# Ledger of designs, part 12: designed miniproteins, single chains, continued (2)

Each design is a single chain, and the fold is of that chain. pLDDT is the mean over its residues in the fold that is shown.

## One batch from the design tools (miniprotein)

Design m4383
Fold by ESMFold2-Fast:
Formats: C-alpha cells, sequence, structure tokens
Structure m4383 (fold): chain A 55 residues (1-55)
C-alpha cells in the first residue's frame, strides 16, 4: 500500500543518516495509523518522514 511504501522509504532514509530513533518513531506512528484504518494519514506521515529524512 502507499502507506507501507512511504513508511519503508522514510525508515530507510532515516537509517541512512544514522537516525535510528527517528526511524523507529516513524515506523511506530505509521503502523498505529494503519492499524486504526487511517491509511491516508499513515501515508502522509510516511511521506513527511521521508521528505524530512531526505533533507
Amino acid sequence: SEAEEAKERAVEAALAKGEEAAARTIGHDVDKLMEEGRYEEAAEAGRRGAEDAAK
């Protein structure tokens, strides 16, 4: 899903910078939103995390 792909990109980008705590937080936040069925919010959170990590 878009949320899973966005999460994966965000976690990978954060880990590439050595930001393990940020990667863990992003993963938790996206997973929680997905479990609640809030897929659009989960995808947005993942995309924002990926953009922030990419900078």
Scores: mean pLDDT 78

Design m4384
Fold by ESMFold2-Fast:
Structure m4384 (fold): chain A 75 residues (1-75)
Amino acid sequence: SSAIERQNERLKKELNLSPSLQDFVREAEKNYGLDITNAALFRVLLRKRRNPDLSEEEIKQIFEEEVKKIVEKRK
């Protein structure tokens, strides 16, 4: 019910993530928190807007990269 929870759900929907990718993102939410996963999902969305043909595997890889970058920056 928080604004960031609603933003995360909108980003997942807009990215049209498969059930397995949605589970992977939920696991990241538990490990890193909603702020980090929200920022990572937004960056994935920006990349998909530039390349609509990104595969599920590429989306997952980009998401993992963006999570790592955000975690390192917030150390």
Scores: mean pLDDT 82

Design m4385
Fold by ESMFold2-Fast:
Structure m4385 (fold): chain A 94 residues (1-94)
Amino acid sequence: MLSDRQIHEIVVRSSELFDKFLAEHPDLDELEARRTFGKILSEILAITQESAREGLSLEELRERLEEFIATLPEEYRPLAEGMAEVALEVYEAS
């Protein structure tokens, strides 16, 4: 299971990625983008926490995250890929 410190690292680093994403996409509705980011972050955390609870390999976590990212609108996929990479780095360091 992920520690509080690991969850915090994923949240902070993902928020930094979102700030950069929002700055690079000034034509997006900010409220909708923030809401979508929150949903993506929640799901990445849920997938990563459940994978840690089940004792899954890094490869199995990557596959689950890739499956989730494929369900997202195309414009949010690069953001979600960056967030997933953060989650994978934190998971590998466990």
Scores: mean pLDDT 88

Design m4386
Fold by ESMFold2-Fast:
Structure m4386 (fold): chain A 110 residues (1-110)
Amino acid sequence: MYPMLKNSKDKELAKRLFDAALKDLEVTEEDLLNQIIAGGKDGVSSAILSVGISRGKIKLGEAYAAAMAVLEGKEELIPKIVSDKELQEKIMELAKKKDYEGIVEIAESL
């Protein structure tokens, strides 16, 4: 288990999401960990969003960042992270239902 994921609502699902984000955003674990460290208190979701933007994979990065924000208990950040209104509404609906696996599956399917 990654130390930065220890406070997630679902630790195994957070690890699955983190590993998928590394693969799909085409970054190394070290690169993403360095972004988390550089961001201080901003958390893992903020680091994923920054990586997605820097890689030009904006929609994918926003989806992974929003899913991680939900797992971190930061559901209020979804409207600020996700620019695609349809994707935003789908993630917010699943967050209200506490369907964390469904949120991760949406990000992985993009």
Scores: mean pLDDT 77

Design m4387
Fold by ESMFold2-Fast:
Formats: sequence, structure tokens, C-alpha cells
Structure m4387 (fold): chain A 74 residues (1-74)
Amino acid sequence: GLLLEAYEALLAGDIETALAYVSKAAKELGDSPAAKELEKAGVLLRLGRVEEAREHIIRAAEEVDPELARKMRE
């Protein structure tokens, strides 16, 4: 899914790809708590604040895919 693709890109240090997947996931999740966390992650990625962005991606995953969120925190 888009959240997994965003996370894998982030782990690979591919910030441009991570930002693209975060932006797409936020649009597809619509007006939801998960989308709000991804919008924050997108802003932080554009500012180069990668560790803070990662935390917001994990929070988005906690809202929609708890198993993925668990793997992200390992």
C-alpha cells in the first residue's frame, strides 16, 4: 500500500519518492486523522526534518494499519 511504499522510500533515504507516496496517501485517505498526520509528514519532509516526518507517518499507519505501524516502530 501507499504507506508501506512511503516508509520503504524513507528507509532507503529517497526523500523525493517518500514525499510523493505521502502526498498520494493523504489525498486517498481524504478528510481523516491519518490524512492530517500525512499532511504534517509532507511539510516536515519538505523542511528536511526526516525523523519528525517518520513519526507522523507511523501515527498515520496507527490509524489505518496497526500491524504496519508496529513494524515501523521496530
Scores: mean pLDDT 85

Design m4388
Fold by ESMFold2-Fast:
Structure m4388 (fold): chain A 82 residues (1-82)
Amino acid sequence: MEEEKKKIEEAEKKLEEVTEELMKNATPEEQELIRQATEYELKAMKYKYLAENSEGEEKEKYLKLAEEYRKKMIELIKELEK
């Protein structure tokens, strides 16, 4: 659990750095999509790590949530890349 929290924190910091770089060159509309996509990615990562440290019904629940947020992120990326 503690080690998983550290991995999530490191991933969050890296995502913030990448997001800031993208934001510097993005239009206001693109900036909003980037922020939303980043938020969904963070939630997907959190649930994935929780699933890896869970068993049975709880693991299935977290995997479903991770997949749901990943799909939401993909929809936003499709809108950004059009």
Scores: mean pLDDT 76

Design m4389
Fold by ESMFold2-Fast:
Structure m4389 (fold): chain A 78 residues (1-78)
Amino acid sequence: REIAPIEDRGVVEDPFRPGQRVRLLTKHNPWPGPSTGGPGVLVSEGGYLVLEADSVEEGIAMINSETTSTHVEVYVRL
């Protein structure tokens, strides 16, 4: 059920609030077989999901819970 390692991209500017600093965690999941068209959880084309978290531990928990989206980004508030 653990699919891919989490990548820590370090501290970046918040894409939703310029001037704010956040820590970016990313994870790339393989698409789940024949169920790819069923979930309907995709934010946009390509299965890209963006989440916000208040801590690195929360962000890791959230990103590990997402198995449907191909690309997951979690912006952790500093």
Scores: mean pLDDT 64

Design m4390
Fold by ESMFold2-Fast:
Structure m4390 (fold): chain A 94 residues (1-94)
Amino acid sequence: SMMEEKYKELKEEIEKKLEELKKRIDANPALSPGQKAMLKKFLEEEAKELLEEIKRKLEENPYDEQLYKELKERVEKIFESAEKFIDQVAAEAA
């Protein structure tokens, strides 16, 4: 269905962004192994909750193109906030 295709697109984008942030965390020399593990777990839990929210909202409004655009913007904003949070933790660790 169109809703399943939209969900798949957002899921793939979220999974890609999550993997990119995990690589950034692992590459950061200011973060301890414990901090890296905690941040990656936090991001995985946030991504899981976001995917559950997206699926629910798309199932409730399967033909709402405006909702799809809003969800896509929400994904971008959440990952921008996550990146800033990682940078803050790294700065506080230094």
Scores: mean pLDDT 84

Design m4391
Fold by ESMFold2-Fast:
Structure m4391 (fold): chain A 77 residues (1-77)
Amino acid sequence: LSQAEIEALAAQVAREIAAATGQDAERLVRLGRESARRADSFAEALELLVKAIAPSLSSEQLHLAMQIASRAKRAVE
């Protein structure tokens, strides 16, 4: 994957997490793009995204976010 593809895919996953958890989509997309720019792989980008959003999520929302991220990682690998 190119850096642009990782950034686009991380933004898409961020939108899915926002929709599932009721979080601000614009904020999560920004964090997804920032995570992608700091990451060496798509998997690392999603790990950084989940870490960045975790403090603002309930336990149930965090579980959903981790499930969405895990599914996305497997689909791309």
Scores: mean pLDDT 85

Design m4392
Fold by ESMFold2-Fast:
Structure m4392 (fold): chain A 79 residues (1-79)
Amino acid sequence: MEKALELFKKAKELYEEGVKKKDIELLEKAKKLAEESFLLLGENPPENPPPELIVDPREVVEEYEKFIKKIEEEIKKIK
């Protein structure tokens, strides 16, 4: 899980940089890292999350899907 979160954080950083610079390559890299993070999260789910922080897995999926869609929309705006 931690490695997936690190990849997602890097994806967010690349997304912000890509939006700032209007750089399609950075946005495409952000999308790739987000997708890799999502796949890795599915392979290594947390076994013992804190009860107060038990997020429905569907909410996590929605966050990733929303972020990937947001990257795709930014790419469309630059094209």
Scores: mean pLDDT 71

Design m4393
Fold by ESMFold2-Fast:
Structure m4393 (fold): chain A 74 residues (1-74)
Amino acid sequence: NISTLVNHALSRVSVPSHRQELEEAPSLIESAEPSEQALVDTLLQDLEDESVAPNDIADRLGVLALALAVRKVT
């Protein structure tokens, strides 16, 4: 499940800002609209792929968070 994938990713991420983004991942994914599903799908694929760098996973989370923030102010 998402929480398990996030916890595994957190064990590999040393950058504090990236760790904070990962901790928020479950709520961000739950808040995503259909227009944001491509970002969610990419993030879930990256979380399942052990060869993807944890930094890249955190960057994907940041993009999703920004998309949600933009939607809230529109």
Scores: mean pLDDT 69

Design m4394
Fold by ESMFold2-Fast:
Structure m4394 (fold): chain A 79 residues (1-79)
Amino acid sequence: MEAKKREAVRELYEAALNGEVSLELARELGKKAGLEELAEEWYRKGKEDSERLRELIERGELDLEEIEKKREEFLQELA
């Protein structure tokens, strides 16, 4: 049970990290999974990390491989 909820939260964070979800959609997805409060928190973290990645890309500090690695590091921090 706990592991399945963590998977749902991780997918939500990943969608937010990729800019694929809005706060409203994150709330709906969280409510569906029974994790509405956590969904808002994970959405916020995903957006913050997405903005950090975007800044690093705009500064030219990361190539494509580094971007993928950084994204994977963010996802692992959720584990």
Scores: mean pLDDT 69

Design m4395
Fold by ESMFold2-Fast:
Structure m4395 (fold): chain A 85 residues (1-85)
Amino acid sequence: SAADAALRAEYLQLVVDIGEEMTKAIKEKDEKRLNAIASIQYALNLALVDHDFEKAREILEQVKKEIDEPVVRRAIELVRKLEAG
């Protein structure tokens, strides 16, 4: 469906943006930020592969407390949309 296509496009763009933010963290040698951003990808994989939305939300809420950035908020919203179905 058009909704499924839009959701896939949102996910793919978010993965690209997460990769760019991880690259920036590596360049800046910001290990704390790098680990936090990597945890966003781990949470997305839990939601998409394992359908473990509870653990995905817990991880993303923890990341948001550490780095409240647009990629974190986008990941939280994407997980919410995936769970809604």
Scores: mean pLDDT 87

Design m4396
Fold by ESMFold2-Fast:
Structure m4396 (fold): chain A 85 residues (1-85)
Amino acid sequence: MTEKEKAIREFAQTELDRLLAEVPPELRPVVESLVKGALSRTIDETKGDSLENALEKLREELARVREQVDAIRATGKIPGRIEPA
């Protein structure tokens, strides 16, 4: 594991822990899935990039995850399907 990948994973883990503290246990698997998706996309899309650019990309991806989590909390809808109910 590179120092860059380690830093990206540690940042993602810190944000995951914060999000999990803010959501009920029933939403934990959804939040974990969203954060893991953001982490995987960041690592794949920032191959050969600088740490600073990779962390900025991760922050943008995690901001989208946070918006999705906030929407779920506000609407009470868990996005288990891509089709609207």
Scores: mean pLDDT 75

Design m4397
Fold by ESMFold2-Fast:
Structure m4397 (fold): chain A 72 residues (1-72)
Amino acid sequence: SKLEELKNQIEELQAEVEKIGAKIQALTEELAAETDPAKKAALQAEIDRLKAKIGELQKKIGELYEQIKELE
């Protein structure tokens, strides 16, 4: 059903958010241990990029929930 398909898409996107969140945590731990300013800047840039990606995925999840609401 369309409802099941939308729920599956939300679950896949939520799993992606969780994976990115775990990667942000690992990079944050690397950043805390890093002493090289150039490497710190690179780690921070990657963390910022991944946070932006989570924002995009959360927006898409919200759009899919709105579609589910329209079916009810």
Scores: mean pLDDT 89

Design m4398
Fold by ESMFold2-Fast:
Structure m4398 (fold): chain A 75 residues (1-75)
Amino acid sequence: MSVEELVAEEEALLAKAAEALAAGDADAAIKYLDEAAAVAKRYAELTLPAEEQPAVIAALEAHTAQLKAAIKKAA
C-alpha cells in the first residue's frame, strides 16, 4: 500500500465515521475511528523517522481515545 492509498483509506474511514455519528450510531462511528487511526499509524511508520514515530503514534492514540470518549458521553 502506497502513502497515497493510506491517505485515501483514512479519509474514507473518517467519512464513514462522520456519517455513522450523524445517523446516531456511536458504535459504528467508534469502529471507523479505530480503523482510521490504524491507517494513520501505518502512514506515520512509513513517512516519519524512527525516532519520531513513538511520540506521534502516542499522540494519535491519545487523540483517538479522547474522540471515542466524547462520542460515548454524547450517546
Scores: mean pLDDT 81

Design m4399
Fold by ESMFold2-Fast:
Structure m4399 (fold): chain A 90 residues (1-90)
Amino acid sequence: SLEEEIKEIEEEIKRLKKEIEDAKARGDVATRQKLLNELAVLLSRYIELKRELLDKKNADSPAEEQQKARAALDRELTAENNELLFELDG
């Protein structure tokens, strides 16, 4: 299910975050950069799945409300993702 896939991705994000912090602590720049790239890809997939879930939830809503909800979700998740990546890289 979408909920199961989202939960799986959330667990992968937690794992990658820990591995990035560990790599940063030991000064392993190459591993940190690789893991940050993997996290960015995973976060993009997370946005896609959250959008699908929102679309299913709002299937009976007017088109304009659906578009507004999708735009709001995209802005929120993109901002959160950029903040996370900035914190882990800085």
Scores: mean pLDDT 84

Design m4400
Fold by ESMFold2-Fast:
Structure m4400 (fold): chain A 70 residues (1-70)
Amino acid sequence: KEIDLKFIQTALLNPEEAKKIMEKVKPLVEQRKKLEADYNAAIASGDTEKAEEYRKKLEEVNKKIDEILK
């Protein structure tokens, strides 16, 4: 389903900080999963305009996740 938070826990060595980061990242990971499904469906149906829209949204979500994890 979602990204394993082992990396965050290892980097911080603090489970409480990892939980706080997970709370911020969890909604974005769920959004990314939905957008990946929507993107794949658009590609399968040949809807290139929708596929491009979902691709851009995926890039935005991935950047937000990366910003939180940095």
Scores: mean pLDDT 75

Design m4401
Fold by ESMFold2-Fast:
Structure m4401 (fold): chain A 86 residues (1-86)
Amino acid sequence: GPSLEQVKEEIERYLEEMRRLLREAEERPRDLEEKLRRAEELLRRMKELREFLESTTVLPEEMKEFLEKALEEAERLLRRLREVAA
């Protein structure tokens, strides 16, 4: 499977996309349903990656902390996007 470094890069890429979706929605509220759906998909993918890693290996503490903080940020970004879409 992918290395821990590759998984970290993938999650960081998903977070950057979610941050971009929120910024674009706040600057110009267009295609809000599509942006929300995409953000929900990205959060789901992050959760699936965490579950996969936790089920297949013993994670280093740094990686556990990274995953926890990344998911907390992703859930916060999605909540903010839902507020913009409401």
Scores: mean pLDDT 87

Design m4402
Fold by ESMFold2-Fast:
Structure m4402 (fold): chain A 73 residues (1-73)
Amino acid sequence: SVQEQAIQIALDEGASEDDARALGHLAKAGVDRLGLSPDDALEIVREGARLIAQGMPLDDALRQMADQLRERS
């Protein structure tokens, strides 16, 4: 599923398990509720996971990703 793929991408980028689960949930919402392609949602997750790995707080990264998901929908 897109959620499972998003979790794996976030973990591979160095996110914690809790952060990865939050990113996975957001990716699923982007596909299911906003109609994004899985590929677009996963690209946004990869960007968000990198920002978290660089020290961005989870809440700030989630807001930035939510804005990108909305722009692509």
Scores: mean pLDDT 84

Design m4403
Fold by ESMFold2-Fast:
Order: C-alpha cells, then structure tokens, then sequence
Structure m4403 (fold): chain A 88 residues (1-88)
C-alpha cells in the first residue's frame, strides 16, 4: 500500500466532511417546500461545485487550495442553515 501523508489524509477528511454536509442539505431539501426548498437547491448546487473543486485540488496535491475551498464550503453551509432558520 502507498503510505498516505498527513496533508493528504487531512485533505481527504475535509472532502469527506463536505460530502456529509452536502448530504445533510439534500436530506433537508427533500422535506422542504417553496422558498426554503429553492434556497436549499441553490446551496446544494454551489456546495457540489466546491466539493468537485476540492477533489481536483486534492488529486493534484494542492493542499492549500483544498484548505481554501473547505473554508468557503463551511461558510456556504453555515449561511444556508442561517437563511433556512430565517424562513422558519
């Protein structure tokens, strides 16, 4: 087996966490309707694009880009939940 570096492992964990967050938004969207569902669908599309970019950066060994996109993904996820709460 190829020995995984700490930086590669940290990157893989960040991608996995972003996928879990994407799954959470998708689960909520299935139960949502109207404006809430529209906002969640927009957040899902944006987060999916960020996850795809993180995977590409990780494959290239560009861990700085993985970290930057992960922070952007965390912000997007948080803002989506805050906006959903305002619609409650």
Amino acid sequence: MKKISKEELDGEIKVALAYMQLGILKSIAERASGEARELLNKAIDELQKLVDKMEEALKKGDYETVDKIFEEAQKLFREALEELDRLS
Scores: mean pLDDT 84

Design m4404
Fold by ESMFold2-Fast:
Structure m4404 (fold): chain A 95 residues (1-95)
Amino acid sequence: MEKEIEELKKELLKKAEEATKGLPVSKLSLEDVTRLVAAIYFKNEATVAQLLKKGRPEEEVLEEAAELVAKILVEEPVDDLYTLLALLNKELDKL
């Protein structure tokens, strides 16, 4: 499970770097960045486009968001963006 989370985290980080390429770095909340990573994973172009208007997340926040998203995707049966966002909100409320 740990190795699967690490590999998925790396894939999510790579996709997020490609999606945010050329955008100015901005201070986004962990909630917004987890939404961005989740939307990228499920290829929800509308949500990605809306969040990209806020700029590129800081590396530390992006890494934390990617780890949280990867952990939920590996541990839970998640088929859609809405379910993933509900689980992410529950975990963020604990922080």
Scores: mean pLDDT 82

Design m4405
Fold by ESMFold2-Fast:
Structure m4405 (fold): chain A 72 residues (1-72)
Amino acid sequence: MQAEVEAERRQLEEFLAQRDQIRQQLKQQYIDQGFSLDKAEERAEVIVDTAEALLQVGVDTSEELLRKAEAA
């Protein structure tokens, strides 16, 4: 319904506001796993950018991203 579509759009905007924080948490997680700083940063960016693109087309990946960030 139209009201539900509007709510989903607002949820995406809220996620984008926090994407940098999630990206930094993922980067730290990869560093803790033994990746180099450059590789950890590259991997975190790819994951966040992919999830962001999927969210923009209506695929909700926020829970998976948050789970990975919290595991750091």
Scores: mean pLDDT 67

Design m4406
Fold by ESMFold2-Fast:
Structure m4406 (fold): chain A 77 residues (1-77)
Amino acid sequence: MASAEEVELGKRLTRLAEEEHDPEAIAERILLLFEKAGVSREEQIEELEKALEELRERGEEESYIKGIELAIEKVKK
């Protein structure tokens, strides 16, 4: 079931892919969105890894894929 938080996060991630093309900026904005939403670091990693697999399967923009990869690495540190 798509909760209000899940829908909101999904919309913000989709909008981010349209607005940002710099992987560093994408990573920073994703992490700020998760921090604002109160998502734990472990949940951030799980959601980012799920998003990364979906984006790769759909052939989404490389800059967004790289941004997600960088966000995962930053969270794991």
Scores: mean pLDDT 72

Design m4407
Fold by ESMFold2-Fast:
Structure m4407 (fold): chain A 92 residues (1-92)
Amino acid sequence: ASPEEREEIEREILVALAKMLLSVARLMILNGADAAEAIPLVRKALELAKKSGDEEGLKEVIELAREVARLAEERGDLEAAREIRRLVEEAE
């Protein structure tokens, strides 16, 4: 594979890992974990998406992170929801 093809694959992997971390965060909250436990997963997902350099992938990851924040808020964890939204704003 060319260096360019390798960079494209690496970018796709980073975005896929970010989306997987957010899926895990969402499932944890849905299964009764404290929403605050999702914060490290959201932070790592946003870091990976930014590192990818994929602008569209970053947008998709940001939207998924906002869904995690909304779920935290619906569970009554306003502090976790606020922290997740802060991380999203820093990633934009």
Scores: mean pLDDT 86

Design m4408
Fold by ESMFold2-Fast:
Structure m4408 (fold): chain A 57 residues (1-57)
Amino acid sequence: MEEHLKATQEAKKVAEKELKTGGPDAAFEAAYKTLVEAGVPEDEAREIARDIVKHLE
């Protein structure tokens, strides 16, 4: 669970950077890839990435 929280924090950082440059779609893809690379299951990674982008908007 601790690794999951760290992955979410990193995903939020990359999403914030990509949101400024490429918009919400780029932010979502960056967050999703970061979560999947950290070992979060794909379905859960999509939900978390979507929530991160929505929270940043």
Scores: mean pLDDT 79

Design m4409
Fold by ESMFold2-Fast:
Structure m4409 (fold): chain A 81 residues (1-81)
Amino acid sequence: MSDEEARRAVLAQAQELLRANPELAREIAELTETNPEEALEKVEEVVEEAARRAVEAGLASEEQARRAAEEMIEINREGLE
């Protein structure tokens, strides 16, 4: 599996987690305006769980999932201005 496929898998798992938990998605959106640091913590939790699920599903190696998670967290951190 390529790093691109692993990144795609982690993103898909993150999207599924948020779809299954609309309250969490709403909370994150609200926190991005009121408390960006807390919003980032919630995003980190979602991305870490998504990475774990991608590895469990055989869609990414542990190392690929970790790198994908780190990349997604950094992108979100940079987006919170």
Scores: mean pLDDT 79

Design m4410
Fold by ESMFold2-Fast:
Structure m4410 (fold): chain A 88 residues (1-88)
Amino acid sequence: SKEKEIQELMKKAKEAADAGRHEEALELVRKAAELAGFDEEMIELLLEAVRLQLEIREAVARGLSPEEREELEERAREMQERLEEFLK
């Protein structure tokens, strides 16, 4: 049942993100992570990763400049490295 609740929250989070409701998406991700038993440190890291993904989506949608692209690509690489290291 918890697994299904987590999946439903993540589906709603994606729908909120796709609709541009970034704060709602972040709240839903937090609830899903809490139900999954993640500690606050991991939850904050996941929320930072989701926030970065939302920033990238918005920048791409409005016509990303070469400078913005480089900055976002660097931040995405740094975030991926942090998540990978945390999950090892």
Scores: mean pLDDT 82

Design m4411
Fold by ESMFold2-Fast:
Formats: sequence, structure tokens, C-alpha cells
Structure m4411 (fold): chain A 94 residues (1-94)
Amino acid sequence: KMEKIKKEIEELLREYEKELRKKAEELIKQGVDEEEILYKLALLAQKYLGDIAQKLEEAKVPKEEKEKLLKEAEARLDALLDEIEKKIKEKKKE
């Protein structure tokens, strides 16, 4: 049961990462300012973390495991946002 939930969260995170990258590309193509892009992506990432938290709550995951999985999800999304920020800054130098 726990392995199944962890796999479902991993699959959701992969989908969320894909959506964040797609949204970043769309905003860059529209000529949106770097600060506004990062702000919009941060809001979307917060929504995704809320969706994961809700799924873990509904699955009745123990508090300690829930906190660990949420922390790992947050770190993973934060790392992606840092990657996107760096990519935007590198494009400005070109």
C-alpha cells in the first residue's frame, strides 16, 4: 500500500515537472519578465504541493511519512524552479 502511494506521488511529480517546464516555455515565448515568470511558476508549484498534501491525507498516510514525502516533493519542485531560473538567465546572456 505505501509503495503504491509513493509510486503515485512520483508519477504526479513527473507530470507536475513537465507542466512547470511547459508553462515556463510558454511565458518565455510570450516575452513575460523573468521575475513574473518565476512568481507564476512558484504559485503553480504551491498548488501542486497542495494537491500532493491532499492526496496523502485522503490516502491516510502516517504523519511522519506524509511530512517526509511533502518535504521531498517541495525540494524537488524547488530544484526545478532553480533550474528554470538559471536557464532563463543563460538565455538573456545569449
Scores: mean pLDDT 83

Design m4412
Fold by ESMFold2-Fast:
Structure m4412 (fold): chain A 85 residues (1-85)
Amino acid sequence: MEVKLEPLSDLERYLADEFERRYPEQAQKIRDALEKGGLEEARKVKEEFIENWKKKHPDLTDEQIKNLERRVDALLRRIAEELAA
């Protein structure tokens, strides 16, 4: 067992909910990818979203990009928790 699954913090649950509310189509793509291809496919969809976001918003700071990644990671972890139930 090399993967330690910690329960989501209140902040992570909030970030996941906010991301799904603001980007429902991207949230659905991540959900579909995780259900069909597992974590590797979901991470691919996440990486494509982040790269496309950087391309559209070249003035974003590293901090702002890390905050976006944190929100997507929170959503991915929440969906993984839901699918394990």
Scores: mean pLDDT 76

Design m4413
Fold by ESMFold2-Fast:
Structure m4413 (fold): chain A 95 residues (1-95)
Amino acid sequence: LLDRIRELEERAEKAKTPLELRDVADELIGLLHDSTDPDVQLRIVGLLKRVSDRLRELGDKENNPLVGLFESTVFQALAYAAQKLNLSLGDVVAA
């Protein structure tokens, strides 16, 4: 699992398009749902936040409506993570 997260971190760094970032987010959401390890969950949350921030930057630059849809998907994943980790959504988003 940690090796898979490292692979996704590398893919996120190399991603140049909103679609590539969305694909990374989709895999991270799957791993988050399957994971029961809090350390793994926190690492996934941190990477999802980074993906969300990059999608926002690309959306502002490209004015692409698909970016808003992808941001919504990542936001839902962050809300799910907050619930599982017993954190407020604000704390997860601020991290």
Scores: mean pLDDT 69

Design m4414
Fold by ESMFold2-Fast:
Structure m4414 (fold): chain A 87 residues (1-87)
Amino acid sequence: MEKAKEYAEGAKKSKEMAERLQRESGDVTKENYERTKEYTELALKYTEEGDVKKAQEYASLAVSYMSGAAITHIGAEVQRELERRRE
């Protein structure tokens, strides 16, 4: 039970990070944000049901998609910096 709560907490933090990246990058991270949200909700559901294994699996997926959002955000920032240098 405590481990499932720990995974759910990690998934919540990943969702918060993805929401921040979505707000700052707009539509560029939308797909990764939606997937992070979906898997975070599943991780929370399985935590409530006491299914530690499924909670861990979905929390891991949420972190994976959040990482994809972070990479996409960094790419967008690099693109903006290159555009500033071209001006």
Scores: mean pLDDT 71

Design m4415
Fold by ESMFold2-Fast:
Structure m4415 (fold): chain A 112 residues (1-112)
Amino acid sequence: MRKRLEELLREIERLHRERASGEEVARVAERAIELAKEILGLSEEELEEIRNMDPKEKEELVQKTKDPALALLIGALEALEAVREGDLDAAYAALGGVAEALKVLLGEKQLP
């Protein structure tokens, strides 16, 4: 698990340095969603329920649970949605949140 988290963090850092395309951001976000789903032990139905929450509900869920794996999932879902809307600045902001959640999962910092 740790190696997969480290690899994902390195890819996010690469995307920021290279100002990579929305397609690459979406690919990395999809990998983050799958990894978070695995860590949280979510079924497809549970993932769909979270995906369909509005942004306020997702934010409240993260604040209430303080689970870095859930923060990873929500950030990745936000990044993917931002890419679909054509908002690359919002997508990179959401990837920043994903990177912070990854650092917490790796034991490098506290959840903000």
Scores: mean pLDDT 81

Design m4416
Fold by ESMFold2-Fast:
Structure m4416 (fold): chain A 93 residues (1-93)
Amino acid sequence: SKEELEELLREVEELAKKAIKYLLENEDVTRAIGATLRIIGLLEQARLLLKDPSTPESQIKQALIAALQTIKDVVTDPEILKKADELIKRLEA
């Protein structure tokens, strides 16, 4: 299950790259930078939690869901929103 979370982290990171690119191309620079820093911070937290074998999977899932929810709050691209919803559903399973 931690191996599954590692794969999910990689998928969230790839979606985050697309979301950040979208924000930089479509949003006000201040909002884009703020959202980018929040997303990166949550993903770094998830990476640190994943490296600690004593960390409950629920804490890693919470960090990843928070990153995905941040992406949903700041992007309007239908494909990014759809992928974020799919990943949230997989994390809540």
Scores: mean pLDDT 86

Design m4417
Fold by ESMFold2-Fast:
Structure m4417 (fold): chain A 57 residues (1-57)
Amino acid sequence: SSLEESTRNLIREGKASYEDPSMRSTSLGLIDKAVELGKKSPAVLPAALEAREAILK
């Protein structure tokens, strides 16, 4: 679905942006948005939560 595709794109962009220290706040915002969208689809929520845990570790 479009929601699942949008969530996966936010995860990908958030993870890529996190490699740049100046973009870390933006990256966290993208991942947080992916988690919020993922709450509406059980198929992508675990991936969004795993991405958040990985970058916050």
Scores: mean pLDDT 80

